Designed miniproteins, single chains, continued (3). Designs and how they scored, part 36

Each design is a single chain, and the fold is of that chain. pLDDT is the mean over its residues in the fold that is shown.

## One batch from the design tools (miniprotein)

Design m9232
Fold by ESMFold2-Fast:
Structure m9232 (fold): chain A 81 residues (1-81)
Amino acid sequence: SAMERAGEAAARELERGGGREGADGVRRALASGDRELFIQALGAAGAELGREVGLRAAEAAGEASGDPELAERLRAAAEAA
């Protein structure tokens, strides 16, 4: 699914940024199947790891999803951190 592709891409970018806890949070939200929890988890990871890491994760997730609405929401969550 678009959300599964987005979640895996986001988790990989967060892990590269040193955010193993953030990546785990994103994967748990993804396993719940709740789109809003996934968006919140990415925003929380961005707040903890910093804007650059959060925006990279959001960008990678958006591209992998192929879903422009999800991409925009993820970017907004990362920027709001």
Scores: mean pLDDT 79

Design m9233
Fold by ESMFold2-Fast:
Structure m9233 (fold): chain A 71 residues (1-71)
Amino acid sequence: MEVDEESIEKINKFIKEKFGDMVPLFKMEDIGKKLTGRKRAFVLFFERELGLEVTGVASEEVLEALYKHIL
């Protein structure tokens, strides 16, 4: 599955529904970047929950796995 702006919007909707203002919304520029703060904590949490390699980086693999989890 291609990680695109629509996928990021669906991830952000899920974050807003489940975490409210606790987790900042993701942007396309976050893809493949080393994250900090609550965005990093969120990625680390879901990497562990989904059985992915724990990196704290918003890789395409992590975002695709999150999108599939939301569906």
Scores: mean pLDDT 75

Design m9234
Fold by ESMFold2-Fast:
Structure m9234 (fold): chain A 60 residues (1-60)
Amino acid sequence: GGGVETLLNVIQGLSDEQAIDTLSSSGLSNLRLTLREMEKGGDERSTRIAREGLRLRESR
């Protein structure tokens, strides 16, 4: 769905640290599902950034 495109657009213009910070502050309720879809055909960088962003959200 549209969540994958949104994550790809976020990380495309940002450094790894900026992308992680942005995603950790995101209101994406379905980040887990988006990550799974990205893992099927997504780039490893985008998958890593999504995982780290989710981890930071869960740690708060």
Scores: mean pLDDT 69

Design m9235
Fold by ESMFold2-Fast:
Structure m9235 (fold): chain A 110 residues (1-110)
Amino acid sequence: HMDERAAPIELKNKEDFEKFLEQLRAALSVDRIEEKYDEKNKEYYLLITGRDAAGDYVTVGILLKEENGKWKGELLVVTSATPRDLKIEDLSKERFEAARAAQDARMAAT
């Protein structure tokens, strides 16, 4: 049973991001991965929804930014919200609101 250990957080490059996704798939029964590109801010959003061992929904929001042809990832949110309640379109809005939760998850995983 994994609670705080489900979100390994070291998203410095594409390989770290791929490793994070692989570990997330191992920790969660992944139901859906949604993608959105925000042209205004040149930001790529990834919304991953799955279920933990208890059958509870877990939704992970990730921001990807391109810098000099490299991908940098930032964990925005980890929440028990259902896919119906949290949409990828709302992720930029929730970025600030969930910043403390994402920071707490990072500190717990580090």
Scores: mean pLDDT 59

Design m9236
Fold by ESMFold2-Fast:
Structure m9236 (fold): chain A 88 residues (1-88)
Amino acid sequence: MDLNAAARGLAEQIREQAKQGKPPSPPGYRLASDSLVNAAISGQISAEDLRRVAEALREAAKASKDPDTKEAALESAERLLLAADYVS
């Protein structure tokens, strides 16, 4: 399984859901970010693809008016960027 391709697909899905006004719930953002951080530590995902998912989460945060969803998306994006820096 190509986890880099899966991360690109996830970034596209997050961006599309944000445009539809249906971003993932706060638990969904946290669960996805935890899985991606673990994959990065294991060397299964590239720093570039982690940054791509983080960018999509920032776009979802800008689209959301719900404070909890916005905060969870931004927190998840920051966590993925830290993981990307660690594996670079």
Scores: mean pLDDT 71

Design m9237
Fold by ESMFold2-Fast:
Structure m9237 (fold): chain A 66 residues (1-66)
Amino acid sequence: EEEVERIKRIAQNAVDLAGLTGEENLKKAIDEYNKALELIEQGKVDEARRLAVRALGNALDEYIKK
């Protein structure tokens, strides 16, 4: 349960960072956040974690390039 909260926080941080880089990046990050929640609901916690971490990495890369 703490792991699920951690994954949600990582995905939320990706959305917050993407929002600073543009509307298209924000929309993509929201889609990835919703996908991570869907994976959690399916019990695919490891896949959700990988997606959330990748989304955060992508958002950080876009923010640094800005």
Scores: mean pLDDT 82

Design m9238
Fold by ESMFold2-Fast:
Structure m9238 (fold): chain A 73 residues (1-73)
Amino acid sequence: HMEEATEAVLEAIEKETGVKVSRENEGLIFVQPLDDLEQAKATLKALGEAQAKYPDLPRIEVLELSPALKAIG
């Protein structure tokens, strides 16, 4: 049940943000490097909304954030 829900959520995020998301063995989810600040913000927003909508979903972590986003945060 959780596996199918996780795959569906990841596919929805990829479709909405245009970035590729995949799951790590430790349950971490990474995205491709984000060079665009607006794309990075959109990805983080979509991940946060998915986590709020699906509380049983494993915590989603973005491993490859743009340098601009890291400088602001």
Scores: mean pLDDT 58

Design m9239
Fold by ESMFold2-Fast:
Structure m9239 (fold): chain A 93 residues (1-93)
Amino acid sequence: SEKEEALKLIDELEERFPMLAKPVPTSQLPDFLKKVKNPISFEEIRKRIESGEIKTVEEAKELIRQMAEELLRYFEEGSAYRLDAEGVLEFIS
């Protein structure tokens, strides 16, 4: 099913990019939520797939892409979160 394929995609992404599985620790980055339009994690995307809010693999990939692009806008070149965001975009392409 689409739901099973979307959950499999999230499982693979969490295994490869474990730092993005949980929300960015905003206690160390208090301006993050003010600057990032869609501050989500793989955990949040998984919940939306499980709830049926995300119905297709394509919808899941688009939300993952948006998440990664927002991380690229916030984090500096060479930083750990940016390198993972770049890897995510390559993985889902």
Scores: mean pLDDT 81

Design m9240
Fold by ESMFold2-Fast:
Structure m9240 (fold): chain A 72 residues (1-72)
Amino acid sequence: SLADIAAGIWAAVAAILAGRLAEANRLVQELRARYPSQAEALTGLIQQALLLSQTQSEAAVRAELEAALAAL
């Protein structure tokens, strides 16, 4: 579901913010493998989520990601 993809993107973003780069890379690779139709958009969505995370809560960022995914 779009919610599952958004949750996965947030998990990768949370790992980046915590400095857990090896975990973040693993999570991104798992997302690419699990959701190949969205793979090209993942880098842009992760960058958007990182930007939004500066001013918004997890729930708000995940909702924005679900909206962006629905527009693809």
Scores: mean pLDDT 84

Design m9241
Fold by ESMFold2-Fast:
Structure m9241 (fold): chain A 65 residues (1-65)
Amino acid sequence: SMISKQVGAMLEAMGIATEIGASVKVKDGELVITVDELTPEIEAALERAKKILEDAGIKTVVVKK
């Protein structure tokens, strides 16, 4: 189902976020990823997470603290 696909994408994105020390929240069907700093390594990880989420139809917003 669509929900199952979205749940799988969120779990994978949370794994990526954990690797880079980012926080993930869900708000109104939208994923908010918060990072403390932006480095090329973190940006590459965020692009991987965004692709996974967008492929599952999940709107994603990145916020720098």
Scores: mean pLDDT 78

Design m9242
Fold by ESMFold2-Fast:
Structure m9242 (fold): chain A 88 residues (1-88)
Amino acid sequence: SYTITVTGFVDADKMEKLLQPVLDEANKLGARAFIKKVDDTTLEIVVDSGDYDVTLESYQIIVDFLTSPEMQQQVKSLGATTPLVVKG
C-alpha cells in the first residue's frame, strides 16, 4: 500500500470533501482509497488494492490531483495562505 501525507490546509473536514471525488475515481479503478485523519492539520490518504498496477495508477491519479493548480486554487478559496504540502 501507499500513504500520501497532506498538510497546509485550514479545515480538515472541508479538505476531506475536496478529496472525495478523486478517492471515488481511485475506487472505481478497483483500489481501496480512503482518508485517515491524523490530527486537525494532517491527513493521510491510504491507497491499496490486490493489484499492483491498479494501486500505482490510483496513487498517481491522487498525487496529480493534489498537486494540480485547480486543487491549489480550491485550498486558497478555503482560506489557506500557503500551498498544500504533499508527501508520499
Scores: mean pLDDT 79

Design m9243
Fold by ESMFold2-Fast:
Structure m9243 (fold): chain A 56 residues (1-56)
Amino acid sequence: MDKNEIIEILDAIKERVMTEHKIKLEDFKEYVKKNLDDVEETHGKEVKEIIEEWLK
């Protein structure tokens, strides 16, 4: 999965949780940040760095 695909998936999940589940963006970002170390261990540091850039 390339950088663009990861960003597209994150944006799609963000839109879904905010619009359909009424989760606030800040709560979603907190959830993602909490799981960031698990992402690094499962998918590697490059994927973690892409997600960190997306969170800005």
Scores: mean pLDDT 77

Design m9244
Fold by ESMFold2-Fast:
Structure m9244 (fold): chain A 63 residues (1-63)
Amino acid sequence: LTKEQKDAVVDEAGRLAPDDTADEIMTKVATLLDKGESAEDALRKAGMSDEQIKKALEAAKKA
């Protein structure tokens, strides 16, 4: 993933997350992507649903 695609995934994950956990989910996704996890695996490990993962991956494709 490019930096722009990683940033798009993190931003979309934060947008889809509940307000009280958005920052924690964004930080977790960013950390997992930096460790070499795939976007799908990072989002799943952060507790995102299959629907939310699909939306975040679509955002990455457009970045």
Scores: mean pLDDT 80

Design m9245
Fold by ESMFold2-Fast:
Structure m9245 (fold): chain A 76 residues (1-76)
Amino acid sequence: GSSELALAHLKQQVEAVPGLNEAQRQALFQRLELVVQQFPQAVDDLLQLKPEHLQLLLSASNAEDALRLAKYILAT
């Protein structure tokens, strides 16, 4: 479905982030999956993030905080 295509794109963006090890890439992608699952309306916000900005979402403690951080990045 549409969310599967969005998650595939996000996975490619996560893999494009330099300096992340496999565990960090998996943690980042799992966080993105949780945001998409809990807040499907946020998919377009996540897809607008550049790879260098996606790594900042690792600092979020939960999906809601990750979404707030993503919106902050897009507004800056």
Scores: mean pLDDT 80

Design m9246
Fold by ESMFold2-Fast:
Structure m9246 (fold): chain A 91 residues (1-91)
Amino acid sequence: TEALRAGLEQAERDLDEAFELVKQGRLSKADFEAGLQRLLDYIEKNFDKIPRSLHGQVIALLQKIAEVAEELNLTEIKERAQELIKKLEEE
């Protein structure tokens, strides 16, 4: 639980840093999209293992993923993040 919380906090920091690099032209949009897909795949694979106490933190991370995906016109990433938010909010 502590390890998962720390991992979520690190993922948010890594996302912020990577998005800044994309805006600076130092990371390609394609590499950033691939990174977001891997993060979403990880969340989906471990969905049933996410403690209720961490649902808010996962929702916040997914909302941030949806926001950066919208800014970069990554429609599929945005839709995947929104679907996962809906599933977490239904529990």
Scores: mean pLDDT 84

Design m9247
Fold by ESMFold2-Fast:
Structure m9247 (fold): chain A 65 residues (1-65)
Amino acid sequence: MLEELEKELDEINARVKEVQARIAAAGRMTPEEFDELVELGVKSLKAAVDIVVTRREIERKQREK
């Protein structure tokens, strides 16, 4: 399940880079692009937190062996 969270985060980061590259090339940002970046940012933070928490739990359980 951890691998799925990492893949999701990678996909989110790739989408952010695509939107940022489009904005940079156009020299402008539409309201729709701004909303998409905000949504991706929130999803990225949630995925990153879930990954960290999951890794910490696995490490903790491994140390108890």
Scores: mean pLDDT 79

Design m9248
Fold by ESMFold2-Fast:
Structure m9248 (fold): chain A 100 residues (1-100)
Amino acid sequence: SRPLTVQELTDRLGLSPEARAYVLEAYRYLMAALMDALSGDFESARAFLEKGRAYFDKAQAIDPSPVVTAMFYDMMATVYEAMGDFETAREYYEKAREAL
């Protein structure tokens, strides 16, 4: 399916406009991290993970959402798994389940 627009994300998840903008930036950086991890650029992947986490933290400070938290941790786990860090990936998959 096509990616959700900022407006559709607000409508479906009940997020404020500011929080939704930060969530979309967080996912944009996580996608960049995943692409770099899959290409073997683990240093760049980690840098993008840190940026994604920073935007996620800003979104959570404004408008905390269990569903958004679970989705974010699941994506973090996927990136760590792509880097071969299965221990950290497992921890984030567990955090995603706990958020729901």
Scores: mean pLDDT 83

Design m9249
Fold by ESMFold2-Fast:
Structure m9249 (fold): chain A 89 residues (1-89)
Amino acid sequence: PTQVSISFREVSPGERVATVTLRNRPASASHVQILLKSGGETRVETFELSDAGEQTFEVSVPPGPTTVTDAAVEASGRVIAFASKVFNS
């Protein structure tokens, strides 16, 4: 089964990073969309998937409460796996 995990770290005051790991990608998944929702704004980062059994992506997270959602997506746009995690400051 496909597994998604999200972890957070603070590199320096105000500089935060979310690390998203995707394991056992579905064969139909073409890309990952990482959604960052903070203060009423939503930012989307898109990453192409390789055939590796485990893939890791890093995105910058703004200061303050932020929800990070990872979605594995088919070429058709269908979401086939997701995980979400909240970063509270």
Scores: mean pLDDT 78

Design m9250
Fold by ESMFold2-Fast:
Structure m9250 (fold): chain A 81 residues (1-81)
Amino acid sequence: SQEKARKELLEKAKEAVEKMKEGKELSDEELYLVFLYYLDNKDVDKAVEIIEKYLKKLGLELDEEEREEIRKELEELIAKR
């Protein structure tokens, strides 16, 4: 069922969050799951940090203005939930 699949994804997201807390390198899929986990918990600061880590893997660095713009977009996204 879709509910079982969602529970399995949630457990994988929790494992990825623990892996990130340990300072271990995350796959792109694990970064995405951790990002969704932080959005569901309304943790904007950590969600921005995940986006920065993903973009850095792609060879992109955010300046301070770009980081603040992403933060504002995430705050608006979370507020609409």
Scores: mean pLDDT 78

Design m9251
Fold by ESMFold2-Fast:
Structure m9251 (fold): chain A 82 residues (1-82)
Amino acid sequence: SIEKENEELLSPKVVKLAEEAIEALERGDLDTARAKLEGVISLLKKGGKLPRELAEKLLELARETGDEGLIKLAEEILKLLE
């Protein structure tokens, strides 16, 4: 179970990393996008939450790059959401 304190502390950080990943993907900065997506996954595993809409946007943008590694990271983010 995710502690409410961890959710409240980590969720703003998850959202910020996801927004930074979206920005990196939109400008074609795949190295930055990868680092930010890995950061999102790390914080989600620690109990942070991400709106499904942002996770779906990350997957959409990752697919537009054609990078299989980025697509797999975005798919993993969706799998971590409840």
Scores: mean pLDDT 84

Design m9252
Fold by ESMFold2-Fast:
Structure m9252 (fold): chain A 117 residues (1-117)
Amino acid sequence: SSIEASRQTAEDLREVGIETGLELLRRRFGDESGEKLVEGFRKAYEAGREDEEIRELVERGIGSLKNSFIDLAEAIEKLYEKGYKELAREIAEKLMTARKYASPEALKKIEEILKRL
């Protein structure tokens, strides 16, 4: 029971971290673009909940306000490779609505990744 309680606490802290990251992401990008990104991140996290690699990539993207676009694009590519092609394309479209907030270097790398979908 002690080990199970520790696992539950870790998952609860992870969920709090995700929700905090999503709120910070929404505030950073604001407007309609921020809301679309939050929806995309949430869908990716839910789709990847049985795949630790996808979950970790989404968590890193949400937690890294400076480099979130690149981590998200990598998570989108992994979703596509796992067979979630429609969801991956939907999230990619949402990410592109916020492209104005990406640096030129980040945007180029994102476009390169998303062209492979």
Scores: mean pLDDT 66

Design m9253
Fold by ESMFold2-Fast:
Structure m9253 (fold): chain A 78 residues (1-78)
Amino acid sequence: SLKEKLEETRKKVIEILREEGVPEETLKQIEDSMKKAIEESKSKEDYIRTLRSMAGLMQRMGVEKAYELLRETLEEVE
């Protein structure tokens, strides 16, 4: 399902951020935010908006690998 795909993508993003040396406290804040956004998403349009928001955050943080993963997931969804 789309929700399962977003949860899997979330896990991969957090793993990438951990590998890039993002502090565990910051990782927890980002993960909690992503989980909440996914839980609050009810439509395909909501999930697309959530993915775009997360991609924008990764781009601002300069984490290219996570940004590319989120962009790829977005292209697969719509």
Scores: mean pLDDT 82

Design m9254
Fold by ESMFold2-Fast:
Structure m9254 (fold): chain A 69 residues (1-69)
Amino acid sequence: AERLLALARRAFAAGRHDEAEMALAVAINEDPAAAKREAERLRRQALEDGDEETARVLERLYEIASKKE
């Protein structure tokens, strides 16, 4: 799942939310605990960078991962 999490980070940073959501969704199915941790990390990073839109998307993905944990 690490490669998918890395792809999600890059996609969110580039504003490619659809690609990032797909990569993170696959990671959630493979390793929900790792995906949940990464979604929280990315959310904090987005807020630090002032990217509220990306943070909101990550909040939703965090909730999905939490339900599969």
Scores: mean pLDDT 77

Design m9255
Fold by ESMFold2-Fast:
Structure m9255 (fold): chain A 69 residues (1-69)
Amino acid sequence: ELKKKIEELEKKYNEHLSKAIGALVRYTDAKIAGDEEAARQARADYQRHLDEMNKAKSELEKLKKEYEK
């Protein structure tokens, strides 16, 4: 179970990392284009995925410490 939980958290982290990068690219493009609404939405999306990544990372660190015992 512990190994599967680690794999699930790593997958969740990588999914949110990919989405956060996509949102950051959209934010940068929107800022360059002067699209304030698109920039605002992309920034919110980026922050949401960053928060989920941090949650997954924190839980993953705890589980990896247990697995390494």
Scores: mean pLDDT 82

Design m9256
Fold by ESMFold2-Fast:
Structure m9256 (fold): chain A 73 residues (1-73)
Amino acid sequence: SPQEETLKKLLEELEAYIKKHKSTLSDEQKKEVMKVMVEGSKKLTELLKKKASIAAIKKVFDETKAKLDKIIA
């Protein structure tokens, strides 16, 4: 489905972003990143089950990325 394809692409973008910064992160930052990713993935999975719009999926992605930026910055 278009929602599943969008989700896959966005998750790949988040993974690439984390991988790029992985070498500069402390162990504490890595744990916080993992918690944010788990939370974001659960929210996105629930949106897919509820047949939410692509816009709703992108909003959760943007919120997840903003939380990651706060940890990595």
Scores: mean pLDDT 80

Design m9257
Fold by ESMFold2-Fast:
Structure m9257 (fold): chain A 67 residues (1-67)
Amino acid sequence: SAAERLAEVRERLKRGEPTPAGVHDILTLLLGSEEEAEELIKKIEEAPTPEDAGKIVREALEERRAR
């Protein structure tokens, strides 16, 4: 599921691993901006829990669709 993939990406980022290219590309496409995608990835890394990371991603995508 998307939530499981997000949790895995967050764990990898917290271990100091680079962002998977596929994740970066998908977020850039969905947000329409590479800069916004990079900011979202940083927020995912900084989120205190996987649940908080999921909420951050959902809110960012909802805000983008509302524009």
Scores: mean pLDDT 75

Design m9258
Fold by ESMFold2-Fast:
Structure m9258 (fold): chain A 112 residues (1-112)
Amino acid sequence: MDLTEEQRRKLGLALAGIALVLEGKLSLEEVNEKLGPVLGVELAVGERDGKLSIPLDALQAIVPDPEIRAEIEKRLEEIQKLESNEEKIEALRELARELGIDLEAEEERLLE
């Protein structure tokens, strides 16, 4: 997937937000307070039935290309279906790596 540097940065922050909530390092509210203003959205990470994802409106703002967005949405849906938070975190890191995102570096930026 061909993402711009800006798109990778914004998507990386949203994915890092999900990872940090799954790791118990930040609450969902803290992530959205930090990322909402940076990404220009009200909600960067959403929860439905105990599963975390990037809301469609936020993902549309980050990735305007519908083909690339559909692939990311599909991957996030597959990650949400995993049973453990550990498996979800590993899958998020794999997705980030495939997208050229250093997820660990983005997580560190969110914690500062």
Scores: mean pLDDT 82

Design m9259
Fold by ESMFold2-Fast:
Structure m9259 (fold): chain A 61 residues (1-61)
Amino acid sequence: SAMEERMKEMEEKALKLVDVFGRDPEAKAKARAAIKEAYEKSKNPKEMGELIEQALREYLK
């Protein structure tokens, strides 16, 4: 579905941000886990986006 495609694109973009801006392997691993959890648990792109934003703020500063 269009929603599933959008959420998958959001996951891929967020993981790329972790690769580009992440320096610490432990923080990168935590960010990746949080992004994956957001994709698996979120019901819509808005909810997923909020969880991704929080993960990036916490682990990539």
Scores: mean pLDDT 83

Design m9260
Fold by ESMFold2-Fast:
Structure m9260 (fold): chain A 62 residues (1-62)
Amino acid sequence: MVVEVRITGDKPAAVIGVGQRGKGEVLRLEDARLTEDGFITGRDVASGAPVIIGADDVEILS
């Protein structure tokens, strides 16, 4: 299942091996999960790369 998230906080999302995504940007994530440490993890649909973002820094859209 693909989940669409918008970055709302000032801390960027890390797209591992590709770069960072900042406030206002939208990511589509496969296998999105909330970790016990308060991060959302998943795989970026566009790049195939792993993504880590703070759960407080993102809004889930769909």
Scores: mean pLDDT 81

Design m9261
Fold by ESMFold2-Fast:
Parts: sequence; C-alpha cells; structure tokens
Structure m9261 (fold): chain A 66 residues (1-66)
Amino acid sequence: MVTDAEITAAVADIYRAIGNLLLEKYNDPEGAAKWYEKAAELYRQAGDEQGSVDAEENLKKAREKA
C-alpha cells in the first residue's frame, strides 16, 4: 500500500521538520541547512517535486543566516 517513494518522502518530511526546529527554536541555521539539504535529496529521489522545491527554499534561507 505505501510505496518506497512514499516512505522516502515521509522521511524527507521528518528531515525538513528537524531543519525547521533547528532554525526556528534553536537558532542553528548551519544545522538546519544540513537537514534541509538531506530532505531535498530525499524528495528528489521520491519524485516529490513540490517537497524538493520547498526544502531547497528552506535550505537557501538557512544558508543566508549561517
């Protein structure tokens, strides 16, 4: 029922959430950037174009603050 791509996208969602937590609650833009980069790669592997774009946007914002 759940595809490998759906599982990969779900893991990417978790990685993006970790990045958001590091950036917004812990003020760790360098740490956040690493997790957003991992999330973007997983979204690309899953074929989740919107997730990839959102994660890359978050990555850019984190890099600007790092």
Scores: mean pLDDT 82

Design m9262
Fold by ESMFold2-Fast:
Structure m9262 (fold): chain A 96 residues (1-96)
Amino acid sequence: GMEEIRRELERAREYARRGDAEGTRRSLVRAARLARTPEEVRLVVEGALEIAESSDDPAIIEAALEGLREALRVAPDELIPEVIGAILRVMGLLLQ
């Protein structure tokens, strides 16, 4: 549920702050896999974007991208454009 997703996103932010790309990726992927509703998918997308946009570490940005890819796999049809937009935004950060 939403509480478990928030817990995994908090862990992802903590790992990202410490420069732990693998911990960040693992927590974001777990959060995405817990998502069942549009609101839960949006929470994961927002969390991954926040982590990516707050980091200058390519490994952390790539970890956020993996979380977004997992969110895309579970996203309902109406959220697919929003998740794709987030993926493109994060990819843009890696290309600058």
Scores: mean pLDDT 89

Design m9263
Fold by ESMFold2-Fast:
Structure m9263 (fold): chain A 77 residues (1-77)
Amino acid sequence: SSELFKTVFEELVKAGIDPETARAIARYVSRLASEHGLEEALRRLERFLRDAVDRGLLDPETAERIIKAVRDALEKI
């Protein structure tokens, strides 16, 4: 869904996520949503980000901004 990809990407960029990372996350969420639905896509994203934080690859504050931006995007579609 081009609308889901666009909305997620725009909300991530507004949240201060760089365009390259925002595009990767928007692709990931759009793919999961098309295969498993919006709720499961969000759950899998949250688990992925939690793992990244636990491994020291991502700041907890950045992970929370990503989750909030994606939730805000999903409420708009």
Scores: mean pLDDT 87

Design m9264
Fold by ESMFold2-Fast:
Structure m9264 (fold): chain A 96 residues (1-96)
Amino acid sequence: EKKKKEEAKKELEEILKRVEEYARRAKEASEVLPEFAKPVLDGLELAAESIKAALKQDDVIESAAENAKKILEYLEEEVEEVEEAVREEEERRREA
């Protein structure tokens, strides 16, 4: 079943791209609110490293794809929360 492993690999590669996109957004947020954004950025960087390691191991690639989906959903919510805090801080700075 080479096709299932190839599909899982493509899925992990797509998840990795999304994690890297969210890491970029969290890094931008850290320029405004470093104390709030830094833990989220660190979590995203660890997730990216984990996915890259899984992509090198055929035996774990299918389970890694399933786990990465769940982690991505969680991290997406965390990035959205940080971005909301950044918007509130920028509004506060404009009014001050």
Scores: mean pLDDT 82

Design m9265
Fold by ESMFold2-Fast:
Structure m9265 (fold): chain A 84 residues (1-84)
Amino acid sequence: APPLSSLTVEEVEESEEARKEAARATVEHLRAGLEAALASGDEELAREILEKAREEAKKTAEWLGSPELEEEALKAIEEAEKRL
C-alpha cells in the first residue's frame, strides 16, 4: 500500500490525535536534521540550520497550537548549539 507517513498542517487540523502526531513528527524531523548538520562537520552550515530551525519551530508550533512542540524543539536546538 502507498505509505502516508507525514502530515501537513492542513491535515493536522482534522483531529487532536493527528495534531499530536504531526507535532511529534515535526520534532523528530528537526532532531534528525540537527544531528545531520552536526555530523557534517560544517560549523557554518550547522549554525545556519540552527537559526532557521528556531524560526521554523516557532512558526510550526504556533500553526499547530502546540507550545510543547516549541519548547521541545528549542531544547533540541539549544543542545545542538552547545555541541558546536
Scores: mean pLDDT 70

Design m9266
Fold by ESMFold2-Fast:
Structure m9266 (fold): chain A 97 residues (1-97)
Amino acid sequence: STLEEIEELMREMTFRVGDALVSKGLEREASIVLARGIATITEVALMFRRKEPKEKIIEVVRAFAEYVIELMRRAGLEDTVAYVEEVLEKIERLIRE
């Protein structure tokens, strides 16, 4: 299902970002990203089940992605920023279907 694909992409993104932060010794930041990622995935799943507006679901995903991107930029992880931006575009496309 579309929701399962979104959940998988968000999970993979969250763990890859977490791993990148841990590789830089930013274990606290990694823990925060993992916790917020899981919370965001749960919120998105509930919003889909409640048939909330697609734009509102996209705003929730974007808020998490923007938080992650800012954190990655501060850590000098530009390749991970590019990856997150690409995954965000894929998730937004899936939500708009």
Scores: mean pLDDT 89

